# Ledger of designs, part 98: designed miniproteins, single chains, continued (5)

Each design is a single chain, and the fold is of that chain. pLDDT is the mean over its residues in the fold that is shown.

## One batch from the design tools (miniprotein)

Design m19387
Fold by ESMFold2-Fast:
Structure m19387 (fold): chain A 99 residues (1-99)
Amino acid sequence: MEEAEKLVEKLIEAIDNGDIEKAIEYAKELANLALRVSEDVLRAIGLQIRIIGLEIDRKLGMDDKKIAKDLLSIGAEMAKLTGSDKAAEKLEKKLKELE
């Protein structure tokens, strides 16, 4: 299993369990992977900043379902930066299930 696919599976599992705190942590790990492997370092940094923004939004009382949807969207972009289309497809499928 690719490292990105494993992190994506953990992220989806955390969202399914309602554990948004763990979902944010797995998203941060995926962002760190994207920073290591991606040629588009600025895009990877931008996505990492968006995850920090979601942590702040959650502390300000934003709905967990909205945070989960945004995490799945950001995660799919990060997975694409790692070169793992399969990981991105898993996140995009989960996002559609929450619509």
Scores: mean pLDDT 82

Design m19388
Fold by ESMFold2-Fast:
Structure m19388 (fold): chain A 81 residues (1-81)
Amino acid sequence: LTEEERALLAELQKLPAFPLFTGSLSLVFAGKGDLITRQTLARIKAALGDRIDEVEAFVLKGEPASQAARIKAFFDRLRSV
């Protein structure tokens, strides 16, 4: 994990919706299309409901380092809503 990804993981651990995904988050942000990523998205969907489309958008873009600002903005919006 990069420094940006570790900082994002620390923020995610503060959210009730994401503590369960700490170990698998790199797979989601790396844009993995495997079964583990799909199961992680199912758990996120159960917690977030309408926000699942934003998580899938980040997976499709597949670049957590270049998307660090967008990912931070997503979690900031999730926290405020």
Scores: mean pLDDT 46

Design m19389
Fold by ESMFold2-Fast:
Structure m19389 (fold): chain A 97 residues (1-97)
Amino acid sequence: SKKQKAEMVIEIGAISVLMQMAMLFAPEDMELHIKLAEKALKVLEEHNAPQEVIEEVRRLLEELKKAETPEEVLEVMRRMIDLLNELELKLQAELEK
């Protein structure tokens, strides 16, 4: 529904901003990055996001948990933010129809 898409856009947008802030101000806080990624996955699952997006976020979360350096963490987080931003743009376009 349009309401579910709007709620997903708002919640994913908020999480994306928090992820960007965490990368900038707390890049070494692995627990925070994992927590934000898990929140993103939960929002996607609760709002019935496309399965391909849910599976890709799950894959990135597992890569994040296996990351051994801050550089690897930030690379995975950037990829996750890009994926979430692409989903937001697609959902916004669908809401305008």
Scores: mean pLDDT 84

Design m19390
Fold by ESMFold2-Fast:
Structure m19390 (fold): chain A 63 residues (1-63)
Amino acid sequence: MEEKIKELEEKAKLYERMVQNLRAAADRDPASREAFDAGIATAEELMKKYREEAEKLKQELES
């Protein structure tokens, strides 16, 4: 279980970095902002999904 929690946390961290990079890119290229906004939304959804799965496993471990 601990290995799975770590894997989910690493995936969430990956998408968090992707969100940060896309936001920085959108700030540098406002003409492409709409495309970056779509990518940010997708990456944020995946980040939240993996974070929530990791937290659920942590709560189960505490139970």
Scores: mean pLDDT 81

Design m19391
Fold by ESMFold2-Fast:
Structure m19391 (fold): chain A 81 residues (1-81)
Amino acid sequence: MREIVWSPAAQAQMDAFAALVPEIVEELKKKIEELLKNNTKENIRKAAQLTSALGVIAAELDIMGRDSSEVRELVKEFTEK
């Protein structure tokens, strides 16, 4: 079916995750910015890995029917640097 039916347990997990998303995004942003302060190949690779984690968070928000726009814009910003 085109509609997603969530179990009560899945909804509780999604609500818990969504409540933590702003804090997780802020922590990842700070870590990426810290890595990019020293422009080494290792730091660029680590920053790319953390940016991929932001992309996963955006995808999870989309699956939950929540707004991922700010997270996706952040991913785009870090992939352009």
Scores: mean pLDDT 73

Design m19392
Fold by ESMFold2-Fast:
Structure m19392 (fold): chain A 67 residues (1-67)
Amino acid sequence: MDEEAERVAAANQIIAEGLRRQGRRLQAPGGARTYPTAEELGAGLVAMARASGLSDEDIAAVEAALA
């Protein structure tokens, strides 16, 4: 287990939490369904992480942070 993988997982977790909070914050009257849901943003983040060549363990950590 590499310390780099743990740090990447922690960074992705922080980003995922930020995206989830942003998703909830965009839930304004009249703004409903104007922006992607927190789930859709999370799926995009996971796809970007995979495209960046992150390990399956790092991607699993991002998914766990979004759940």
Scores: mean pLDDT 62

Design m19393
Fold by ESMFold2-Fast:
Structure m19393 (fold): chain A 100 residues (1-100)
Amino acid sequence: STLEELQKLREEIVELMREAEEALKNKDEKKFKEIGERILELGRRIAELIEDPALRDVLERLLAKMEEALKNNDYETFMKVADELEAAIALVVLEAERRE
């Protein structure tokens, strides 16, 4: 189901965010970029599953900001926007749960 896919994708993003935080603390730029690219891929998949255009627009804007930050090696901005992305995904999952 869409809810099960959203929950699975959210759990994977949360785990990757923890790994990204660890890579940042260890100054492992290569590892951070690899994890960051994976977070963006999963975030885009979540956006594709959203029927609400307003919620989809929020995720797409956050993903665009994260992609720009990653390209500019701005890892602090990437992580700040990633926290906003996780909050937006939590709302998407909550809305999907209310529908089932």
Scores: mean pLDDT 88

Design m19394
Fold by ESMFold2-Fast:
Structure m19394 (fold): chain A 79 residues (1-79)
Amino acid sequence: SQLEQLTQQYRQLKKQGDEALKQGDYKKASQYYKQMSQVQRQAFQTAQQQGLLDDHGLQLGLQSADELEQKAKELEKKA
């Protein structure tokens, strides 16, 4: 499913982002967290389109994606 593909993409990006953080590569880590934010946003929007999620659930998911975007911006400042 599209949601399963997005979940796999998120997990791969998280693994790459965590590895970049471990190596002190804040530039790469920032890029991965930004991509994680985008994938998370797409996953929640897709879930709503498929009727699996109400408006409140979408808002919570988008807030989670915003937190990942904020994390990416903080990492960018360290680069």
Scores: mean pLDDT 87

Design m19395
Fold by ESMFold2-Fast:
Structure m19395 (fold): chain A 95 residues (1-95)
Amino acid sequence: MEDDINRLAQLMKQTVQQQLDDKLRQGVLTQDQADKLLQDFNNEINSIKDTLLDKLKQKSKPSEIASFMTALSLLVAAMPTVEELRLFNEALKES
């Protein structure tokens, strides 16, 4: 499961990079804006990864961790904002 959490974080970063590259190509974002957003997204993704790993160490049920990972995958597929990822991470910490 730790490997699955790390793999999910890596896939999320790749998805965000692709989405930002698409917006940059479309002229919706400047390079500086894309770089800033990528940094902000990567910071939130790393924080979510750390939260999930901490829950795993605190003996959260594997089914609960899997449910959080599924919810996170669906959120990322929906092209979330940095704020939406931050809110998700805060909700995870309180769970």
Scores: mean pLDDT 80

Design m19396
Fold by ESMFold2-Fast:
Formats: structure tokens, sequence, C-alpha cells
Structure m19396 (fold): chain A 68 residues (1-68)
């Protein structure tokens, strides 16, 4: 169903975000796909300031890690 397709896509995006974050040299605090601390996005929450998504670059990931 459309709802299950969305859940599958979110889980895949979360897994990709974790891989991108680790490639950038960061530690993942929670590997579960979830909402951001500000409630505006979905991905993997890292620190207090960032959510990593499959579309983030290595530079963006490093900046978010340094900011958290």
Amino acid sequence: SMEQDAQTAAAAAGSEAVRRLRAAGGEVLDTTAQGTPDGRGVGVAVGTKGTFTAEMTAEEARAAIAAG
C-alpha cells in the first residue's frame, strides 16, 4: 500500500543516511529512522542540531557532527 511504500522508503533513506554519516567519519547516535528534534524532517537524528538524510553530502554531514 501507499503507506507501507512510504515506510519502506523512509527506512531505506535512514539506512543510507547512516552509511553516509559513517563515511564522513561521524558517530550515529540512533540508527532508527525518526523525526528530527525540531519535528520538521525524517532521517537519522545526530546530536542536538542535525538529521542526516540520504541526500546530505560528506561536507554537510561533517558540519552537522561538528555543530552537535
Scores: mean pLDDT 53

Design m19397
Fold by ESMFold2-Fast:
Structure m19397 (fold): chain A 70 residues (1-70)
Amino acid sequence: STVLEITREALLAELPEDVAATVVAAMEEFAANGSVSAEQTAAVRAAEPLLAAAEEGIIRRGRELAAEAL
C-alpha cells in the first residue's frame, strides 16, 4: 500500500531507529494479518510519548512523501 510506504518512511525519518523499527514492524504485521501481537501492542504503547512528541514532524514528512507519490 502506498499509504503504508509513506507512513513507514515518515516514521523512519522522525523517530529514533529502534522506535521506528518497532512501530513499522507492528504496522506490517497488521497489514499482513489484520492484527498485532500483545508484545507489539505493548512496544507501540511504550513508544506513545515519542510518537506524540514527533507527531508534527511525522505528519509534515508524510505530506511531503504523499505529494511526491500520490
Scores: mean pLDDT 78

Design m19398
Fold by ESMFold2-Fast:
Structure m19398 (fold): chain A 95 residues (1-95)
Amino acid sequence: SISDQLLKELDRIMDETDRLVDEGLELIKKLPEEEKQKYLNQIYQLVSRLQDLRLGFLRALGNKDYKSAQEKLEEMREIVERLRKLVEEAKKKVK
């Protein structure tokens, strides 16, 4: 069903988010204190936004609003891509 497909996509997004956060936190340990605070705040904002979108997705899916659920997943993918770029920027600074 479309619900099963959407839930599988959510699982993939959440798994990727967890991996990127873990990687980002390991990289942040190697940065100067000023940079650590900036990156921690950026990760917090992205993860917070993603959790808000996740709740909106679940609500839309529960209401059988598949269009809104799809739109929330697309916004979550954009947040994950932003998080990935943030992790790559942190990698460059630890060199």
Scores: mean pLDDT 89

Design m19399
Fold by ESMFold2-Fast:
Structure m19399 (fold): chain A 65 residues (1-65)
Amino acid sequence: SAAEEVLRRAVEGARTLAPFVPAELALRYVVDQARKRAEELLGPEEAERVEREVRRLVTDTLSAL
């Protein structure tokens, strides 16, 4: 699904940025990009749900690195 693609891309983006930027900056950037993409593909209501899941998964990913 489009939502799954946004989530997958966000996790990959966080992994890519993690060696180069502070975790807080990586999280903020990746969540903002994912929210914009989700809003374009799914509309604002579903984008809000996707943003919450992206924030959770990216936080978990960065904490595991």
Scores: mean pLDDT 84

Design m19400
Fold by ESMFold2-Fast:
Structure m19400 (fold): chain A 57 residues (1-57)
Amino acid sequence: LTVEQVKKMTIEELTKIPGVDKNTAEEIKKYTFEEIDKVKNPRAQAILESLKKLEEL
């Protein structure tokens, strides 16, 4: 899963990912990489951290 895919996905599309429920999808869409520390959902935080590591350089 890439940052480009996350930006293009709707909440419904994000919930099709195994382990992502509606609350997790909403947190992913609500917060950016600069706001990872504000994410309360640990699954959403982990996904955003993974995406940031992939896109960092």
Scores: mean pLDDT 70

Design m19401
Fold by ESMFold2-Fast:
Structure m19401 (fold): chain A 65 residues (1-65)
Amino acid sequence: DVSREVAAVLRTMALMLEAGGVVKGIKDNTITVEIPELTPEVEAKLAEAREEMARVGMKLEVTVK
């Protein structure tokens, strides 16, 4: 369902922006994000974002600098 996918994407985007992440792209049911550094705070936000994406059958790919 596109509307549920959009909601999950928006929630995930908000979490990633709060973590200082940069969104590299959204394609093939996957959001690709680059994180500057993996801290405990960022790990918690990544876990929440992955859960939101998984709920709608989408994938979150994360690269750490």
Scores: mean pLDDT 77

Design m19402
Fold by ESMFold2-Fast:
Structure m19402 (fold): chain A 99 residues (1-99)
Amino acid sequence: SEIAERARKLGDEDTALLAELLNDPSLSLREIVERLAEKRGIDISDTEIPPEPEEEQRLLEELRLVVEATVKLLELLKKGDEEAARAFLEELAAERAAR
């Protein structure tokens, strides 16, 4: 995943893993959460993840957008380009308003 590679270049291994898991269409939200928890040594085996299938698809799409936006924003901030970071946030807000 391009987003995962970009997150790794930022030193954000958690965002990189999340981006890779989100790029796999065979993984459910539960499976993604379980893999993230395993990396952090958190046992969630007894935890019920309650979203309905339709809500799960919506949450996965929103999570992909948040991860992509986070990586792009962090890249701009790392470069010290506050104007580009602001322009990106304005673009993201306009994109969300169009949905």
Scores: mean pLDDT 73

Design m19403
Fold by ESMFold2-Fast:
Structure m19403 (fold): chain A 89 residues (1-89)
Amino acid sequence: MEKLKELIEVLRQVIKILGDLLDGKISREEALERLEEMLKNTDLPESREVIEEAIEAVKGTEREIVVRLTAFSIRLAGLEFELKLLEEA
């Protein structure tokens, strides 16, 4: 359960960074710096994989950022639903 909560928090932070980038609130350079900082502070393999995939998307096209943001948002919704079932069982 603790690992699931950590992954949910990482996904929320990554989604916010990618969303802020698409909205023009931050630059690609700032997005990369924030993601690389998260990667340095993250030991959980699944969370590291999410951050690395986000870094690849930011280095790619705007379309790749949109696709990755969408995929992460779907994954987050599924994990939040699983967490709710585990806590309310």
Scores: mean pLDDT 85

Design m19404
Fold by ESMFold2-Fast:
Parts: sequence; C-alpha cells; structure tokens
Structure m19404 (fold): chain A 59 residues (1-59)
Amino acid sequence: SADEILADFEARLAAGKPVEEVVLEATRRIQEAYDRGELTWEEVDALSARLTAAVQARL
C-alpha cells in the first residue's frame, strides 16, 4: 500500500501533473489507508517524508 502510493505519486509527477494536486491526492490516499488500519501513524509520517523527498528530487 505505501509503496503503491509512492509509485503512483512519482508517476503523476513524471506525467507533469501539478505538484499541489498530486500531493493532495496522495494525502487523501494516506488518510484512507490510515482510517482502514493499513498504516500506523509512524508509517504515515515516514511516507510523508518520502513524498517530500520525491518532490525535491523531481520538481
């Protein structure tokens, strides 16, 4: 789930979608996964850091 969210995030950035839209979409997916108990709060925090690093590396 986390790797799928990150992969989709990177693919959308590579496709030239607006960073703000891509970040909001990823945040929503993370919130949904957290609500379902698929991610812990620490996993959410770690994934958020990885998304930030991906943005800085690409855009």
Scores: mean pLDDT 78

Design m19405
Fold by ESMFold2-Fast:
Structure m19405 (fold): chain A 80 residues (1-80)
Amino acid sequence: MDAEEAVRLARELLEQGKSLDEVAEELERRFGLSRSIARSVAGLLRNGASEKEAVEVLERALAGGDPDRLALEVYLRRVS
């Protein structure tokens, strides 16, 4: 799976006014992402994370990381 492609799709759907649930469902359908990983990526983008930060979280989550913890680490770097 191309993490950059998944993140770009999520951003486009959010810019179209789709909900986090709708974005997560589309990511699950197209890329086979778990709902929790998809929601964490969509939530980061909605909170103003860059595509690069969202890709980092997605790649680490796919490697077996906790997506909620990874999203929190990125968020803390932005607000610190």
Scores: mean pLDDT 76

Design m19406
Fold by ESMFold2-Fast:
Structure m19406 (fold): chain A 84 residues (1-84)
Amino acid sequence: SAVIRRVVDLVKMGGLYKASGDDAKAREAFREAVELMMANPELIDAVLDELIPDSRADLRAAIRAAIRAGDLETAVELLMTLVD
């Protein structure tokens, strides 16, 4: 799916921005990724399972719950923790 690829690319880009210290651009990229997942809820599990390893299953579950609840800002801040 082109949407899955776009979301994965946005999360990877957000991670690179955060690693470089550009938290504002990281949040912008993560926000766009979350908005795409909210618009395509059938893709949430596939995207998060690809992006977040089983070693971070608790974070994956928290992000999934925030997206399904429509809590954009919580989902973005949880994604910001992926590079820590």
Scores: mean pLDDT 86

Design m19407
Fold by ESMFold2-Fast:
Structure m19407 (fold): chain A 67 residues (1-67)
Amino acid sequence: SAVERYVAALRAASPAEIRPLAVQAFAELTELGPIVQTLRARGVSQEEIKEWARLAARGDVEPVAIP
């Protein structure tokens, strides 16, 4: 599924790649629980996650390829 692809990509991402990939996931997906869980496991704060979700809602998304 798309959610599983984003989770796998986020788990493998370098620190610099996490934010653009996460913002794109929030823009494209409706099932966000696994994305949020993966980000927290990677050490991303709840405050950062909320900011990234807000960016996605505003369309401030930098497209990135997912494997």
Scores: mean pLDDT 84

Design m19408
Fold by ESMFold2-Fast:
Structure m19408 (fold): chain A 112 residues (1-112)
Amino acid sequence: MEEKAKKAKELLDEHPLNFEGIKLLNEVIEELIKEEKYEEAYELAKYWLELIKEHFSSIVPEDLDLNNKEDVEKLKKLVIETLKKNNVSEELIEEVERFFELYLEVLEKLNL
């Protein structure tokens, strides 16, 4: 798990939309959720959300609260719509959608 998380971060630091990086990140977050390690899942997920917020800074409001469910769903919609407009692969879009579903589950488990 620790090696998988490290590899995911290295790939995502090179490019925030790296397919293998997002896939590995989702696998780690899903396993942390299954182990009820919600705080660790939250910290890891937030790492990628900050990268995505910076990458899409031209279209994402500065005041977006990443702990607010409505703001996270708004970010999800903006990111997915932008990826679809740029003809990004369906597999990448599915992994991004899966990430947001996992993150929203983590927020719910932490009562945020």
Scores: mean pLDDT 84

Design m19409
Fold by ESMFold2-Fast:
Structure m19409 (fold): chain A 68 residues (1-68)
Amino acid sequence: MIKLSEEQLEQIAKESGISKETAKRVADLIDKQLKAGELSVRKIAEESGISQATASRVIQTLAELGLI
């Protein structure tokens, strides 16, 4: 499971232009998909109610933080 600190959630929210609650939901969806051996930016965006560009930015920020 991707365990995010409050500070990491705030950074993801700032970098992606989303709320901390949305950042947590997106990170949980990414973790779930990665455990299933899949990563679909479109599906993450659709399930989270964000754009594909925003979903891609969240994925990139998680990678930069060494979380994925």
Scores: mean pLDDT 80

Design m19410
Fold by ESMFold2-Fast:
Structure m19410 (fold): chain A 69 residues (1-69)
Amino acid sequence: MEKKTLIKVKSFDRVLTPEEAEQVRKELIDELEKEAKENGWKVTDIRTAVLNDPEKNRTYVVAVAEVEK
């Protein structure tokens, strides 16, 4: 089987609320699943992380999909 990792990251110049972070996670998961499907890949695992840096007033939301053919 061919395997590949797809990664999407969104950065924000603010700290996200838990509700905002959850919405962004869902959007990134949807984007990854759509990209995988359009390119003929099957998603086997999706992981997300939210990295808040209050001192820099910044948030990163990361989504990682493991895909296979």
Scores: mean pLDDT 83

Design m19411
Fold by ESMFold2-Fast:
Structure m19411 (fold): chain A 64 residues (1-64)
Amino acid sequence: MATASDTGGGVRADSLEQARRAAEAMKKAPGAISAAYGPHGFGVTADSKEQAEKAARAGEEAAR
């Protein structure tokens, strides 16, 4: 298992609803096991680091 999170590298959500939307998008990514969100961002756990990173990017796009 590997984890990735929203990084300080410019990822943010304007609201908790956007963070939730991002988490749901991450859960749908291939290999994603779980996703979590909060007022300061979101994170995902997946089978591999590469899958976690791809899922995190999908979440970042969904949060925009």
Scores: mean pLDDT 61

Design m19412
Fold by ESMFold2-Fast:
Structure m19412 (fold): chain A 95 residues (1-95)
Amino acid sequence: SRDTVLAELDRLISLIDQLIEENSSDPVTVSFLSDLRSLALQARAAVEAGDLDTAEQLLGEMLKRIDDGILYHPEHSPVLEKVLKELNRVGLAFS
């Protein structure tokens, strides 16, 4: 349901906020997570507006950025894998 999608997006945003605080001494990781947070907020706004196509495209962009982040910066994998798990829960809520 829409309420389930919004709840999982709120969990994703909260996790990203926690990871930003935990990694506050690493400006590269903070910058990367802040960009993901912006995409998650845009996806949430799209879901609230009933624009599920835009929400799905934004979640796909987040997935691509996480995959690229893990590939090119494997040292960030533990942080990005946590975001990926919550992003997958959002994806399941669309089903």
Scores: mean pLDDT 88

Design m19413
Fold by ESMFold2-Fast:
Structure m19413 (fold): chain A 89 residues (1-89)
Amino acid sequence: KDKESQKLLDNIKSLAEQAKKLAEEAKKSDLETAKKLAGRAHVYLQSARDYLLQLGNLGASKELLDEAQKYTDEAAKYAAEAVHYVMKK
């Protein structure tokens, strides 16, 4: 299911990019807003991990899984950065 695998990968890429934007916004926001943005970034990370698991279940190629893992790791990085900006306030 090449089309389904590509859609899941695209979803993971989108979630990583959205998590990045949330981390950037958390840096600029007040404490309460930053907490909410960090929470949303964590939800996006969990969604990325779920899509990665679905890709594995579909028997996606190692190349696709490695790319999906890379973007899932980026989402994790940005979720952690959002938390760091909360802690710095």
Scores: mean pLDDT 87

Design m19414
Fold by ESMFold2-Fast:
Structure m19414 (fold): chain A 66 residues (1-66)
Amino acid sequence: DILDNTKKKLGELLDEHTASSFVRGLEEAREEGKLVEALEIGALVLKDLGYDEAAKVLEDAAKKLK
């Protein structure tokens, strides 16, 4: 599962609170059928915050789901 792999990588790259916040948002977006959009927006937010490696994880996940 692409989302499970993404959650694991975010937990390795981000602090627990930030990782949990993004993971919750992605799970909610998945239930709404908007996971790709959430991954793309989340990547932009992470880049703005300076988490370039975590942003790339979300970009790669979005690319695999398109």
Scores: mean pLDDT 83

Design m19415
Fold by ESMFold2-Fast:
Structure m19415 (fold): chain A 82 residues (1-82)
Amino acid sequence: EAEELKKELEEKEEEMIEQAKGLARQVAAAPAAEAERAIAEAPDPLMAEALRAAVAGDWEEADRLAEEAVRRAIKEEVERAK
């Protein structure tokens, strides 16, 4: 049960990390007003910082922060499910 859920979340983690990185690229490519709105509407402070880094062209920092935001969100969700 818990082991199966962990494997499922590990698979979803990779997909969510790729989605978060994709969102950062999409926001960086958006018009400035749309990018600022996306940053302001980000549900997670780490994701907001990832979007800011992407807009600044710091892809390494954007990817790192996006990955950290996703991992933190998954950890919080697992703890809530316990």
Scores: mean pLDDT 78

Design m19416
Fold by ESMFold2-Fast:
Formats: C-alpha cells, structure tokens, sequence
Structure m19416 (fold): chain A 95 residues (1-95)
C-alpha cells in the first residue's frame, strides 16, 4: 500500500505539470486541489512534511493564477519528493 499511495501522489503531481505544459489550467488546478486535500489529511502523520509540501503546492497554484507557468513547474518539481515521502509515511501509519 505504501508504494500505491506514493505512486498516486507522484502521478497527480506529474499530471499537474503536464496540464500546465499543455495550457490546461483547470486540469492543473484540479490535480493540485486533490494533492492539497491529501496533504491536509496527512498533517496528523507528518506535520512538517505536509506543511512544507502544502506551502509549495499553494505557491504553485498562485503562480498558475498569475500565468507564471515556469515557476509553477519548478515549485511542483520541488514539492514532488516531499509529497511522495509524506504519502509513504501516511501509508505506513495506516498499516
């Protein structure tokens, strides 16, 4: 289960990045909303990692809203390893 949850989070971030590259702002924001919802729930397991990833995801959303897609992609690339680690810890806590 740990690998499955980590893959879902990883795939969601990759989906957001591809949506940004394709100019699909709505799809990118939807994927980030799903990630943000997960990270909020993960605060009980990994409060520091969840807050770090949430900050990066929220900054990426702001960059998308401002049309700064290159900055949004860089922020999501930084968020990816943090969010994946949060997902692994959350999966281990549920086991």
Amino acid sequence: MADALARIVEDSIDTAIEAIKNGDKEKALQALDDIERFLRSAREVDPEGAEQALKLVREAKTAIENGDYDKAIELLKKARPVAVEVARRAAEAMS
Scores: mean pLDDT 83

Design m19417
Fold by ESMFold2-Fast:
Structure m19417 (fold): chain A 105 residues (1-105)
Amino acid sequence: ETLEKRISSERDPPTTLVATVPSGKEFTVTAEVRSLSEGATVHLLVILNKDGPDTSESNIHSRTSLRQGEKRTLSLKVPEGYRADVYVSAPRGARAEVLVTIKTE
């Protein structure tokens, strides 16, 4: 299964949830910065959250910094009892357009 999302600073909040991947799934996420304000940085964040009511058990698995024209790929198998929440974050007031592709196996 492949999910593709276009994240835009004109339409989307500064931190946008792209996808949630359930426990036991392996996924590959690719973020490509199509447009970005000069000097600004976009972050691709993967956060492992405890599945169910234990929201205090959030762990940042990965935070990847991207500049204009950069493309980064990350693969992860979601641990048992967790879900992976994939976010794209841009600085407040920065213009950004990011293409995010998530492939789940």
Scores: mean pLDDT 76

Design m19418
Fold by ESMFold2-Fast:
Structure m19418 (fold): chain A 80 residues (1-80)
Amino acid sequence: ALKDAVLERLDELIARLDAAEAASRDPEVREQLAQARADAQAARAALRAAPSLSDAELEAIAEAVRAAEEQLDRLVAADA
């Protein structure tokens, strides 16, 4: 189901953000990664608690996850 796929992507994103934060040497980048991780965790909790969502709502959440993945890539590049 789309919801299960989005939850799996959020779990992967949270794991990647945690690993990036641990590897970061820049305190500003670490703070940004920690905030992104908190936002992803909150989104995951909200999605899990939702009784039902339309396909359009799930697609919008999936697009937000994609944008967060792109932000992670930019933050990792900035820390290199």
Scores: mean pLDDT 80

Design m19419
Fold by ESMFold2-Fast:
Structure m19419 (fold): chain A 92 residues (1-92)
Amino acid sequence: TRAIIERMNAVAGEEALAREEELLARGLPEEEREEEARRIRLEMMRAAGVPEEVIRLVEEALELGRKAKEEGADPEEVRKKLEEIRERIDRL
């Protein structure tokens, strides 16, 4: 099962990179490009048939990263939570 998911993710990754190149050519601000690239990757993972539970965990990790850039976010707690999410994905 994991091997199939990894193969599909590889294909989705290539498509996401091509779209990131298009965003760079459009001259969008770096922060806006980063957010749009994130959205594209999640959509490509979903299109590739990655389980929704895995996609939800990836979205949770990305949201934690966004909060880490805001005032009041504890970088150590964010890192710990990201590690826990990674372990949960690996367990699936």
Scores: mean pLDDT 66

Design m19420
Fold by ESMFold2-Fast:
Structure m19420 (fold): chain A 65 residues (1-65)
Amino acid sequence: MLSPVERALAQGLADGGASDEQIRGAAEGYGQILSGFMSKKDAEEHAKLIEEEALRLREERRRAE
């Protein structure tokens, strides 16, 4: 489950037209930050959810225009 902040990050990546590599890198970077105050497993799960949401939102933007 994504927090509002994580959803905002995913939306920003989609709005910026970030590439697959940029989305992956941003999600992994955020996961590294999260690993400072939660378990590695939880941080990796959040990173995956951010990547998936960013890719989904980017595709929605492409379909809208």
Scores: mean pLDDT 79

Design m19421
Fold by ESMFold2-Fast:
Structure m19421 (fold): chain A 62 residues (1-62)
Amino acid sequence: SSDAVHTLLVTAAEEAKDMSEEAKEKLEKRVFERAPELGRLSPEEVRAAIREMAREVKEEHE
């Protein structure tokens, strides 16, 4: 779904702004691995899932 893909890319970019390069790569990998699941979600659910993944990555790296 086009809307889910656009929401995924925008939300991931926004969350990645304050991240180190290592954290950005970790988030990108996680999002990529879960992309098939994320593609079945609504835009709201996609945003929530990506924000949760970003929180987890930040905890690991900062």
Scores: mean pLDDT 76

